# Ledger of designs, part 61: designed miniproteins, single chains, continued (3)

Each design is a single chain, and the fold is of that chain. pLDDT is the mean over its residues in the fold that is shown.

## One batch from the design tools (miniprotein)

Design m10098
Fold by ESMFold2-Fast:
Structure m10098 (fold): chain A 110 residues (1-110)
Amino acid sequence: MVKKEGLYEWIAKKLIERFNLDVSEEELIEAIKNKDFSILEKNIPDEELRKALIKLIELLKEFAEEYDGKEIEFEELAKKIKERLEKEFGDILSDEDIEKLAKEIAEALL
């Protein structure tokens, strides 16, 4: 069963680890839920990177809400996430990065 909360936790952890954010996981999860990206604006000065991350977060949030509570196999879920990431970020992310992210996101949702 897909759990959207698992994705919000995964996003928060990855952002904190990648950008060394001085913020709690719980605070960042709440900000993501409320579309409050001010924490990213303060900590990520690269405007293009920040815009890409916000777009990615919104895409993943929409996906999680669409599949929340559904029964789906891991491999099928990972494939659907990969297809969404390839369509929107195929010009920014390598095929290997997309496949890795799709699997990690699918694990976070299940």
Scores: mean pLDDT 80

Design m10099
Fold by ESMFold2-Fast:
Structure m10099 (fold): chain A 67 residues (1-67)
Amino acid sequence: APPELTNEQLALLLKIYEAFGTEPVSAAEIAKAVGKSVSTVRRTLRALEAAGALVREAGGRYRIPGA
């Protein structure tokens, strides 16, 4: 089973959904929206991808799976 999300990972996922919905977005766009460094955001995005909470798209973008 995929690992459980930490509080930080869940908070980032919710902020991505609020700002971008299910659209593919870059780590830099997410970092700007949440007020964190790109390196911090990339670490959390890799963990969310590993957990199946995000899908990696072409061009290094990430997307929340929609219906």
Scores: mean pLDDT 77

Design m10100
Fold by ESMFold2-Fast:
Structure m10100 (fold): chain A 61 residues (1-61)
Amino acid sequence: MKASEEEKKELIEKGKELYAKAPDTSAGRFAVATEIVKEAEAKGYSDAEIAEILDEFNAEL
């Protein structure tokens, strides 16, 4: 199953919101990335799509 562009954008926006609330530490940033991965896995995205979502999230920061 392929992630839609809208689903990817929603996940990235959710990640940005979590990042804004996270402590400004390496542990806080890692926790946000872990949460994005868990959400993407729960939606059934492939490892390749999860990597793409993380790349887009990091580019949007």
Scores: mean pLDDT 73

Design m10101
Fold by ESMFold2-Fast:
Structure m10101 (fold): chain A 100 residues (1-100)
Amino acid sequence: MPSEEQKEQIREILEEFRERLRELIAEHPEARGAVHSALTYVELVVQEVLEGKEVSEEQIETALEAAKAEIDASDLPEEVKARIKEIVEETVRRIKEILK
């Protein structure tokens, strides 16, 4: 179960994640669908953690793979897909580091 300090750090990471995605959508409005899908998967896992529920690293990795699959299924340019995946992967990695 995460401590209050870990929950605060995770909230800060989630806020940075949302801001980076908002900026990406402003540059690439066509990415909105893929970005919203990725955000949904990551937010679901983060909200479970912040509510004090047990969330395994495997569940976090499953959400990451689901988000990446949605991005890969989009018709976006490969460079844009790579940027979204990088943002999602970095966010998930930071969350996992805090929870360990």
Scores: mean pLDDT 80

Design m10102
Fold by ESMFold2-Fast:
Structure m10102 (fold): chain A 68 residues (1-68)
Amino acid sequence: VPDSVIREALSTVKVPGSGGQITLDQVRYLLENYSPEDLTVDDVKDITGVLHSGIGGPIVVDAIRKAM
């Protein structure tokens, strides 16, 4: 997956109050190892270490799925 696609996905997942920064390598791992249907909020949390629960979690998952 090109770095430009990963950067675009990452810019869309700016969720206020998450407290952590998601790296390009973590987003690349998610895009390369998960299908859109298999990707969950818990997977994003476990790989990135960032709490994207509640409303923020579904938005992050949807943005990454659109980059796949």
Scores: mean pLDDT 58

Design m10103
Fold by ESMFold2-Fast:
Structure m10103 (fold): chain A 85 residues (1-85)
Amino acid sequence: MDEKIRKEIDDSLLTMEKNVGLLTAEKAKRLKDIELADETVELGEKLLKQGHTEDAKELLLKAAEAYKETGDDDKAKELEKKAKE
């Protein structure tokens, strides 16, 4: 029974569990951010059809920021152009 070896094993397992938890939380946040961005685009497009151009621009820019944060730069740029005019 070597307490030093046992502690090193326990510390390694705890570090692995913490790293897996952080990766899972980041993935969950990314999926939720994408879902909210998609809903925000739909609402923005609906407001554009109703003639609420300023509110629609704000929502499209917010969605573009969310896509940029999740790594979809192409979709973010598309929405920024749409929000500009």
Scores: mean pLDDT 73

Design m10104
Fold by ESMFold2-Fast:
Structure m10104 (fold): chain A 87 residues (1-87)
Amino acid sequence: MTPEQQARLAEGLRQAAAEARARLEAEARELAEEHGISEETARAVIERAIEGALRAAELFAEGRGEEGARVLRETDAEVAAAVEAAS
């Protein structure tokens, strides 16, 4: 992965995180209805995903692409496990 590709990924992750944060209430409700979990659990899951995306963005911006990719995979696994456990 090139430094320019990592910079583009960092910007994309920051943008996605900002959009998710702006729509937090609506996305939490949608996720809760879709998976049969509480809105409180859905909000926590979305907030965890946002934190993971922002952490990965910083790593990609620093040229630490392998660590950024690992953070995204770990975040996805944690989010999936939390939804499964609450369902």
Scores: mean pLDDT 84

Design m10105
Fold by ESMFold2-Fast:
Structure m10105 (fold): chain A 70 residues (1-70)
Amino acid sequence: MVPTLPLSAGEVIAKYDKDRDGLLSKEELKKALKSLGIDPSDEQIEEMMKYSVDGKLDYEKLILTLSLKA
């Protein structure tokens, strides 16, 4: 099974997590994905935000979601 994202994707995304709380806002999420070469649609972002807590997304769950879509 070939992963969609490299193992280091979490480290790249973590650079957008200023507080290192493991969570990203919707805007930070979009920027992080774009830096990884992914241009998500509004619908795709809405899907990812279903995993959010208090308006912030656990990017570990995001990475798993993107890997499963491969």
Scores: mean pLDDT 66

Design m10106
Fold by ESMFold2-Fast:
Structure m10106 (fold): chain A 88 residues (1-88)
Amino acid sequence: MEAVEELKKAIEEKDEEKIIKILKELTKKVEKLIKEKKKDEEFEEEVEEILKLVKEYIEKNKVSEELKKAYLELETTLGIYKLVVGVL
């Protein structure tokens, strides 16, 4: 899971810009799955792990509103994905 490894490095470096970029790219990928009505269980698990790691980072560190917004957008988009694929 390349995205999880990249995220862990960004968290260690406290590189919020890189964390935000990772979250935004994942949101685009989740939106594509919603549009195509495709279920990807491996990708879902990867996104859930990323959300868990970012949530822990947000709780332990002072972070920008932009990072909080990017987190919320990915979490919300994954929720919509689960609703769409849950009927497939």
Scores: mean pLDDT 85

Design m10107
Fold by ESMFold2-Fast:
Order: structure tokens, then C-alpha cells, then sequence
Structure m10107 (fold): chain A 66 residues (1-66)
């Protein structure tokens, strides 16, 4: 049902928000001497988490308007 799909998408969005919090905390904890590769990797993970939040929100919005 639409209600079950929305619930699953909200759960995925919440999980992505938790991952975003985790990655931003790790980025904030990095010192100026942190390897560029590690910084780039964490930035990539942060952007991916933001993308997941946005994608799931768009899907929820579309289902609610259907």
C-alpha cells in the first residue's frame, strides 16, 4: 500500500539523516593534518547521504500527492 511505501521511505530517510550526522561529526573531528584522501572520502559519503535524504523526500512527496 502507499502507506507502507511512505513508511519505508521515511525509515530510509531517517537512516540517511543518521549517517549524515555521523559523517559530519567525523569531518568536524578531522585535524588540518588529515590525509586528503580521507577528507575526500568523508565529503563523498556526506554528499551521498544528503542525496539519499533528498531522493527519499521527493518520493514521499510524490506518493502523498498521488
Amino acid sequence: SKEEEIKELEKKKEEAEKKLEEYTAKLRALGPDAPVEEIASLIGETLAAIGDIVENEIKIEKLKKS
Scores: mean pLDDT 85

Design m10108
Fold by ESMFold2-Fast:
Structure m10108 (fold): chain A 107 residues (1-107)
Amino acid sequence: DLLEEFRKKLEEALEYTLKYWETQDEEYKEKALELVEEIARLVHAVYAQLTPEQRAELAALGRALAAELAPLVEEADATQKLELIREVLEALVEAQVRLFEAALAYV
């Protein structure tokens, strides 16, 4: 299930990103970046199959999801509190999964 693989890679990238934030250990940063590259390849492979109109619809959904997350992102940025940063990253994972699921419906 491609959607489940996408979710798992995002969740792993999130956990390594948080570990890097806490420890400043470059190993966690490298693991997170490797997962981001794998995620980017999956997204590119799906989006390459879409029409310009379908990409425009996904861009509109992406903007709507970003608007929903903006207050949480602003609070996390203002406070620099790790728990709020985790909530932002978890919300971003869910938003990306929703976008990818919508993209897969066109393929």
Scores: mean pLDDT 84

Design m10109
Fold by ESMFold2-Fast:
Structure m10109 (fold): chain A 70 residues (1-70)
Amino acid sequence: SMMDRNNQQFSDNFSRVNDVRTNGSSDQQTRARQLMSQSDQIMDDVVNGNMDVSVGQDQMDRLGQQVDSV
């Protein structure tokens, strides 16, 4: 489902950005924390009904591209 895909994308993004947050440079760690905050906010909005699950999935896909660049 779209929600399952969104949850998987969140998990994947969280794992990648958490690695950078732990092992990256100071600048990378700051960026990683920002991306984690954005990811958490998207999930909270979807769970609370403030954001459609399909919109949340699109936002998570875009965030994943940003995570790949960090």
Scores: mean pLDDT 73

Design m10110
Fold by ESMFold2-Fast:
Structure m10110 (fold): chain A 68 residues (1-68)
Amino acid sequence: SLDEVLQQLQEVAREIQKKYPKVTITVSLDADGTIVITVDIDDSMPEEDYNQALADLQRRVDEIRARA
């Protein structure tokens, strides 16, 4: 269900933020019911660390989408 997918994505966001504390991830629904994932970075974060965080996030999002 959409609620289960949203909850799983929020859990992923929480885990990524614990691993990469300079990354803030917001998972929300827009007016059309589309899930929106917003990623904000601290400007002091090295680009390599940000790229690792995005790769981890994308992999986990892809796994959730494959199961939905």
Scores: mean pLDDT 81

Design m10111
Fold by ESMFold2-Fast:
Structure m10111 (fold): chain A 88 residues (1-88)
Amino acid sequence: SLEEKLEELRKEVEELEKIKDKLSPIIQTSIEYIKSLIEEVEKALKEGKTEIKDPVSGELISLEEELKVIEALLKQVKKEIEKEKASS
């Protein structure tokens, strides 16, 4: 369900926040941005909305499509963390 996917993504960002102090400032900024997107989706769900304006595309998209955007951003952040570790 949409709520289950949102909970999954929220838990992933919370795990990243636990190690935030060990991450570069640019990665920290990306995590905060993703967190803000999750909060916007949670707010939209509570208000009974089915769509939000995606800041990446500037278009009105479904909440399910926004969760896919958030998932892609989380994947990118995780890749950046792995590259930073590999460069050490």
Scores: mean pLDDT 81

Design m10112
Fold by ESMFold2-Fast:
Structure m10112 (fold): chain A 81 residues (1-81)
Amino acid sequence: SLEEEIEQVQRELEQLLRDYLAGRLSDEETLARLEAIRARLEEILAQLDPNSQQAKAVQRNLATLDAWIARLRAGEDPLAA
């Protein structure tokens, strides 16, 4: 289900953040994984009712990912966004 896919993406994002904070990922690896998660969330969003709470949550997650990606591309701390 889309709900299960959203939960899986959230778990992947949590693992990514843990790996990044533990120093297990380079900025380049982190950027690539964030871009992959972003693409997956865009695909999920296209299947949701745009007026739903789920769509609102996915849109907020996309905005956060866009901020982190932009900061990483600028050589800044992604978690400060």
Scores: mean pLDDT 82

Design m10113
Fold by ESMFold2-Fast:
Structure m10113 (fold): chain A 83 residues (1-83)
Amino acid sequence: MNRELAEKFKAEGDKAEKQGNYKESADYYVRAAMYYLADGNYKEAAEFFKRASEAYLKSGDVGKANAYRNMAEIFEKKAKEKE
């Protein structure tokens, strides 16, 4: 169930990004990352926190862009430690 929800929110984020709704896109990518994280999938969680950071930056929200970039780096490191 968590993976299906993550993929649903990824699709909504991709749609919002194509429409130029970068803040909404970022909010959806954060939700996708949270569901991957709940499933222990640190690699995909990091990827979507990074996508959220980039979308927040395009929307002008530098604070959230920096916060989610840091979160992506933390979970990217955790993904490497899982092996």
Scores: mean pLDDT 86

Design m10114
Fold by ESMFold2-Fast:
Parts: C-alpha cells; sequence; structure tokens
Structure m10114 (fold): chain A 85 residues (1-85)
C-alpha cells in the first residue's frame, strides 16, 4: 500500500525534524502521520509497527523539549493502542 510506504517515510522524516530542532516541520509531518494512521486503522500489523516507532519518537521529542509535538504523539499512541485492542 502507498499509504503504508508514506507512513514509514513520514515517521522517519518526523524523527529527523525533531533531531534537527525543526518544530514547524515536525508538526506538519505529525499531522500527516495522524491522517495516515486513521486511513490505516484496520491494518493492525502496520499500526503495531507505527506504535513502536512513535514511542521512540515521543522520547526524542521530550529530550528535544518539543512538548507540543510530544503531547500530540502521546495522544496518537493512545489512539493506536485502542485501535489494536
Amino acid sequence: SSDVARLKQALAELERAIQAGDEATALALLAEVEALVERLKNDKATLQQALQQLVQIHDLAVQNKMYTVASRIARLINKIEKEIE
């Protein structure tokens, strides 16, 4: 699926934006990740992989003091956990 490939790319770009201190780009990529997660809500395997990556990216956002990004990632993690239950 092109959505699966884009989610993987968007998560990698999000991690890079956070490491670079580019909060505006991180927020834009996070909005795209949120939309892709909604589109992929029935793909449990993809959501489980995204969940593992988002937990790591959340830690990076906190370490880089991007608290708005971290808060939105935490909400997305909670949403994915409910979808895969």
Scores: mean pLDDT 91

Design m10115
Fold by ESMFold2-Fast:
Structure m10115 (fold): chain A 88 residues (1-88)
Amino acid sequence: MIDEELLAEARALLAEAEAAQLAGAPLEEVLRIAEEAVRLGLRALGVSEETIELAVEALRAAAAGDWERAAALEERAIALAKPEIEAL
């Protein structure tokens, strides 16, 4: 089950985050938009809130320069989301 309207909104927000980053917006603003895009995109795909929070935490860790933590959280989010997404 995929919410196509919510997925379209997530894609639009990802484009806004990219445009803001290219325009030199503060990292905090770019992250806020990117976090919302990730939350909406994963909700559109019907994955669990636990998976969504791990993905958002990975994004925050990456933004803070903690790439090791970001990678570990991303791997955990993917491991949880992969069965959920493949079942769609």
Scores: mean pLDDT 76

Design m10116
Fold by ESMFold2-Fast:
Structure m10116 (fold): chain A 81 residues (1-81)
Amino acid sequence: MDKEIDERLERLYEELLAELPPEVQELMEKYRDLPPADRLNLAMTVKEALAAGVTDLKELEELVEKEKAGIEASRKVREER
């Protein structure tokens, strides 16, 4: 992927993260080591859940872990050859 795309995705992630409650920002800190595109996808998942009325941090964390597992599964298939 182009580095310019990664930098743009990282900025979008930071802007999205700043719109989230502080407790959710702390939750997302666990995922800072992920690539910007993946972090943005996780943050969007959280934003959608909050918009749907999910306010429990544990439920948000479970949704993020499920999304992360899906991303990791896609990568493992890609590593076949």
Scores: mean pLDDT 75

Design m10117
Fold by ESMFold2-Fast:
Structure m10117 (fold): chain A 68 residues (1-68)
Amino acid sequence: MSEEERKEIDELVKRAMQAAARGDRAAFDAAVAELARKMRESGASEEEVQAMVDGLRRLADLLAAAGH
C-alpha cells in the first residue's frame, strides 16, 4: 500500500468516526464501505478488511457510549 493510499484510508477512518460522533449511521456505513473497497483494491486480505471494519464499528459504539 502506498503512502498516498494510506492517507486516503486515514481520511476515510476520520470521516467514519465523525459520522459516528454525529449519530449519522448512513454516512458511517458509506464511509466504512468505501474504506473496505479501497483496502481490497490495495491488496488487503479479507481478514485485514474485516478486522478494520470490526474495529471501526467497536470504536463507533464506544464513542456513542462515551459521548452520552
Scores: mean pLDDT 79

Design m10118
Fold by ESMFold2-Fast:
Structure m10118 (fold): chain A 92 residues (1-92)
Amino acid sequence: MAEVRVRVEPSKIPAVVEAILLLTEGIKEVHVRSPDEKAINEAVRIAKEKGVPASGELSDEAEVTILTPKDNAEKVLRAARLAGAEAEVKDV
């Protein structure tokens, strides 16, 4: 498995998560951290409605962690960047 860590403005998190899930299949899990509780709840709702397990937590940092097969990590990275976010791949 690989983790793709996505950084974007807190208010943009739901739109970025939706764009990634529309552009990329095979995502296993989404975890959302943000100081914006409404953004967390909306992003988690979007992921769950698309059949992807998702969780969220309040944090002073805004970050989305996407768990995916290693062969899919670069596709997720590109999708995040197309959505206007910064992203990096971490092996797990």
Scores: mean pLDDT 86

Design m10119
Fold by ESMFold2-Fast:
Structure m10119 (fold): chain A 95 residues (1-95)
Amino acid sequence: AKQNIIKQIQNSSELSVPLKNAIIKALEKTDDPLTLIDSLRLVFFNPTDETAWINFAKQLQNDDQKEQAIEIVKLGLEKLPNSESLKNLLQELNE
């Protein structure tokens, strides 16, 4: 199942290259691919939902994937450039 999910993401024309790279790396490292895909779907369909981006980044942080968490916060900030919560989370992750 995991390899099929990765192939579907690689072949998607709807996901940005940075988002594809972050989620593929996350999927390769995680033991819970379905929870990551649910988080991806939530931000994909609701790109202005600040809570969805925060929860996705925290899921990656809890999965010990700090680099991928940082990339997800940066992508959320592209959609929500004035989000103080995302700015604060980015600062926390870089410390």
Scores: mean pLDDT 83

Design m10120
Fold by ESMFold2-Fast:
Structure m10120 (fold): chain A 118 residues (1-118)
Amino acid sequence: SENEKLLEEALRLLREALRTTDPAERARLLRRAIRLLKKVLKSKQPLSDKGLKLAEEIVRLAEELYRRETDPEVRRLAAEIILLAGKILLKNAETKEEILRGIAEVLRGIGLLFELSL
């Protein structure tokens, strides 16, 4: 699946970002991940169960990056990734529980971006 490959590459970039301490390198890796996630979000193809688990893991790693980082740009990019992955989860939600989870991640990303703007 093309979407699974894009999500696996985005996840790899997030893991790479967690291994570096250079904010400029982190920002570059996160901008690449954002481009991949935007492509997944624009896709008309539904996500597989594996794709959903990859998107959930992307949210988890982006939250980890946001918590560890002090650089405002890297924190903003991590928050944007949470928002994009949350939108992907929401778009592919089939159950009430999945819809609520997707909404929660979208609101989390929006809230973090709003906090960084003040």
Scores: mean pLDDT 89

Design m10121
Fold by ESMFold2-Fast:
Structure m10121 (fold): chain A 79 residues (1-79)
Amino acid sequence: LSPLERRILVGLAAHPETWFSIADLAEGAGLSPSTVSRMVRRLAARGLVELRRDAAGRTLVRATPAGVAAARALLREAA
């Protein structure tokens, strides 16, 4: 995982029950929505997050159980 993908995944895994919009993740991480959109699509391709669209057409993101486990391993690796 790239450093930005790791940061997004760790943030999502801190609230594994919560669906986040791309805009919420971008504001929380200090990144552009286009950067976050690209990163979450890569994480979804790895099975680490799941993507959903709401009735307004917004993309929502949540960590999968595999994503939570991966984020916990990254936090342990960081000592």
Scores: mean pLDDT 82

Design m10122
Fold by ESMFold2-Fast:
Structure m10122 (fold): chain A 58 residues (1-58)
Amino acid sequence: SDEEIIEALNNVSEDVGEILASLSDEELRALLKSPRLSAIGRALVEQYLRDRRAAPLV
C-alpha cells in the first residue's frame, strides 16, 4: 500500500531500491505529493527520478 511504501522511504529501509524500481514515474510523482513523505524520502524519490531520466531504459 502507499502507506507501507512511504514508511519504507521515511525509514530508508534496505528494500527502498527495489520499491522505487517497482514504481512507475507517475506513481513516484504521486508519492512526492504525499504530506506524509519525509524530507529524506522525498530526496530519495527525486534522486531516483533524475537517475531514471539520465539513463532511460525502455
Scores: mean pLDDT 76

Design m10123
Fold by ESMFold2-Fast:
Structure m10123 (fold): chain A 64 residues (1-64)
Amino acid sequence: MSKSVQELRELLTSPSVLDREVGLGMLAIMKGLNLLTPEHIELLREALSDPSPVVRAAARALLE
């Protein structure tokens, strides 16, 4: 696992909604740059199960 994937996993599993939103924002930038790996897609799929509806909506939009 790359350092970037590990850092994003830590953000997306944070008890803070703000940290999880920051992780999704980083994934959005990476998607725009065509830098998403299968590990990043896995993180987005995990975020679909997030307790926050805002986080789930952002993850769904990024998986389109």
Scores: mean pLDDT 80

Design m10124
Fold by ESMFold2-Fast:
Structure m10124 (fold): chain A 61 residues (1-61)
Amino acid sequence: MEPVIEVEPLTPEQAAALSDEQIAEMRARVDRYRADVAAGKPITPEELREYLRAQEALAAL
């Protein structure tokens, strides 16, 4: 599989389907990834995709 980083934002309908607990978990994930990046830790392409997906999902809220 090609190493391509593509993240599509959630639609407002998909974002509305997220529970408060799921939103809190996504925020915690984004915070952890941001802290790791700020600390200079390397991020794998897969981890970057998951981080961007969570960030885009939160941005769609």
Scores: mean pLDDT 70

Design m10125
Fold by ESMFold2-Fast:
Structure m10125 (fold): chain A 86 residues (1-86)
Amino acid sequence: MSERVRTAVLATAAALALVAASVDPSEAEASVRAAIELLEEVLRTGSREDALEALDLVELAARELTVPEARERVLEAVERARRELE
């Protein structure tokens, strides 16, 4: 994994951690947890392609969040990470 891919995945994981800390845990908790686990897996063994796939899944999970501010923060982090990977 390149340093850019690792940094992008870490930034997205940090955004998800902020979302998990700031939203009702019962709202989209399973989707957010699954997305974090996928990002951690990509950090261990993933490639650029795996990172992009993980970001797509994180974006889908973020769209299910009921708190607009949390959703916007995650989507912004995903867009930033995608720009770093391109």
Scores: mean pLDDT 62

Design m10126
Fold by ESMFold2-Fast:
Structure m10126 (fold): chain A 66 residues (1-66)
Amino acid sequence: MKEVEKKIEEIREKALEEISKLKNEEVKETAEQSIESVAKISKLQGDPEFAEKGAKAVLEEAKKKE
C-alpha cells in the first residue's frame, strides 16, 4: 500500500510539473484539479496504473486546449 501511494504521488508530481509549463491560466487550473482528482481516486482504488493513464489523458487534453 505505501509503495503504491508513493508511485501515485510521483505520477502526480510529474504531471503537475508539466502542467506548470502551460501558458493558459484557466487550462492550467483545470488540469491541476483533474490531476488531483485522478491521484485521489487512484489512491482509493490502490491502482497506480489508473493514475498514470489518467495523468497522461489530462496532459494531452490540456495541451490540445492550449
Scores: mean pLDDT 82

Design m10127
Fold by ESMFold2-Fast:
Structure m10127 (fold): chain A 74 residues (1-74)
Amino acid sequence: SLEEKIEEVKEKMEEFLKKLPEMSEEERAQALKELGDMAQEVVDELNAAGDVAGAVELLEITGEYQEKARELLK
């Protein structure tokens, strides 16, 4: 379900942040792209299904995780 996909994206974002200090620059860049693409696909599917509220919530969560990742990469 889309709900399960949202939880999977959130869980992978948390896992990424936890592992980020141990990752190489290339691994970090690839993981960020993969997670971003995955989140965007789920957002697009939520919008197509008419779940605009779910899409907005996932975008907010994704934005927070991206900001945390940027702080850790400084």
Scores: mean pLDDT 79

Design m10128
Fold by ESMFold2-Fast:
Structure m10128 (fold): chain A 111 residues (1-111)
Amino acid sequence: SLENIRSLVEEIKNLLDEIEALVAKSSSASQEDKKRIEHGVLTIKQLLDEILKAAEKGDKKEAELLLDQMRVNLEQLENLIAKVLDKETQGKVSELVEQIRKLLAEIQNLI
């Protein structure tokens, strides 16, 4: 169970890295927008580490609260990205975000 949660956290981090790479390569986003998105991705990665720590402690209530906070931050990041990227890149990011949401649901089922 805990090994599965660790694996899912690493998968989500890899998807976040892919989102960040797509944003970094975008010509439609300003450098300031890219920095804001990079900060948002870092915040989500920090929340993932906190979720993993809560799961390792068996603190289900803390893990659930952090997962709720994660969903809010992910929605805010997706909304920010949608305003600054071209439609094709937005489509790719939306696919990655949907994959992250599915992996977060799997983590919640393991807690």
Scores: mean pLDDT 88

Design m10129
Fold by ESMFold2-Fast:
Structure m10129 (fold): chain A 86 residues (1-86)
Amino acid sequence: SVREEVERALERIRAGVSLKELAEETGDERLEALWQTGAALRLIGDALDGELTPEEARRLALEELGLSERAAEEVARMAEEAGRFR
């Protein structure tokens, strides 16, 4: 079942396998989507915390996460706004 597959994946992650590595090993589109979503949320968090320049945020979104140009521009805008607050 999907639940048993997820529990098996979580066991591998607890053993030290990254979500990205597991997604690449299995070719499972659900795991890939989960990794991309988690990585995107972390990127948004880093941008909002002022940890990234707009240029870095755009590059990471496009090159590391394969997000759309529109999404990359939105994350870069978040980083710019956070930087103005500091």
Scores: mean pLDDT 74

Design m10130
Fold by ESMFold2-Fast:
Structure m10130 (fold): chain A 90 residues (1-90)
Amino acid sequence: SPKIKELEERVKKLEEDYKKNKTFQSKLDLARAYLELARVYKEQGNLDKAREYIEKALKIIDEIKKEFPDANQTVIDSLKKEAEKLLEEL
């Protein structure tokens, strides 16, 4: 699928940005991209890959909560709930 290939390429770029620029925004973008990729893998029936990317997203979300306490916690908590719900649906 062109969509999954484009999304995988976007994730790779965000992973590179995450290594160099550990800002709130770069981590948030990476977590969101991981969840989008997880949803696509779930739709394709690749539950192992879906789980892998949800767990990657949850790790980044946990890092954001610890490193950026002054950031918008409502957005972070919403994203965590989305990730946990997606994991439960596998």
Scores: mean pLDDT 84

Design m10131
Fold by ESMFold2-Fast:
Structure m10131 (fold): chain A 98 residues (1-98)
Amino acid sequence: EVEKKMEEILQKTEEELERLLKEISKDDPKLAELVGKSSKRLIEEGLERAKELLKQGKPEEALNVLEFSAEVAIGVALIAKGVINTIKKIKEKKEKEK
C-alpha cells in the first residue's frame, strides 16, 4: 500500500516536472537544466528519507516527507517559470530602448 502510494507520487511528480522543464527550456535551456538538476536532487533526498522512515515503521511520515519533497520540487520549477517570464519582459524593454 505505502510503496504503491510512493510510486504514484514519484510518477505524477516526474510527469509534471517534465512538462514544466520543457516550457522553461523554450525560453532558457540553461535555467531548465539547473532547475531539473536541483528538483531531481530534492526528490532523491526526499525518497531516501522516506525509505529510512519506512524502515523505522513510520509509513505516514514517509509519505508526508516524499509528498513535501515532490511539492517543493514542482514549486521550484513553477517559480523558475515565473522568473524567466519576468526576465524576458525586462530584456524586451531594454532592447526596445537601445
Scores: mean pLDDT 82

Design m10132
Fold by ESMFold2-Fast:
Structure m10132 (fold): chain A 66 residues (1-66)
Amino acid sequence: MVVSSVATYDWETGESTGRRMSREEARAEVERFVTEEGGKRFESPEATFVVGEDGKRELAVKDVEE
């Protein structure tokens, strides 16, 4: 089954976290992050990256095989 790896990084605290979820759930998380943080989305065939408006937080989504 194809799932998505979702990683977040906070530049103020130096904290990073990662977890796996369904592709659909990961897509919803990206949309939520863009809506809440007012950030820019960068898409490639392998990964989606979102940087928050002030550059303090980042979200990266990658599809992986399970």
Scores: mean pLDDT 73

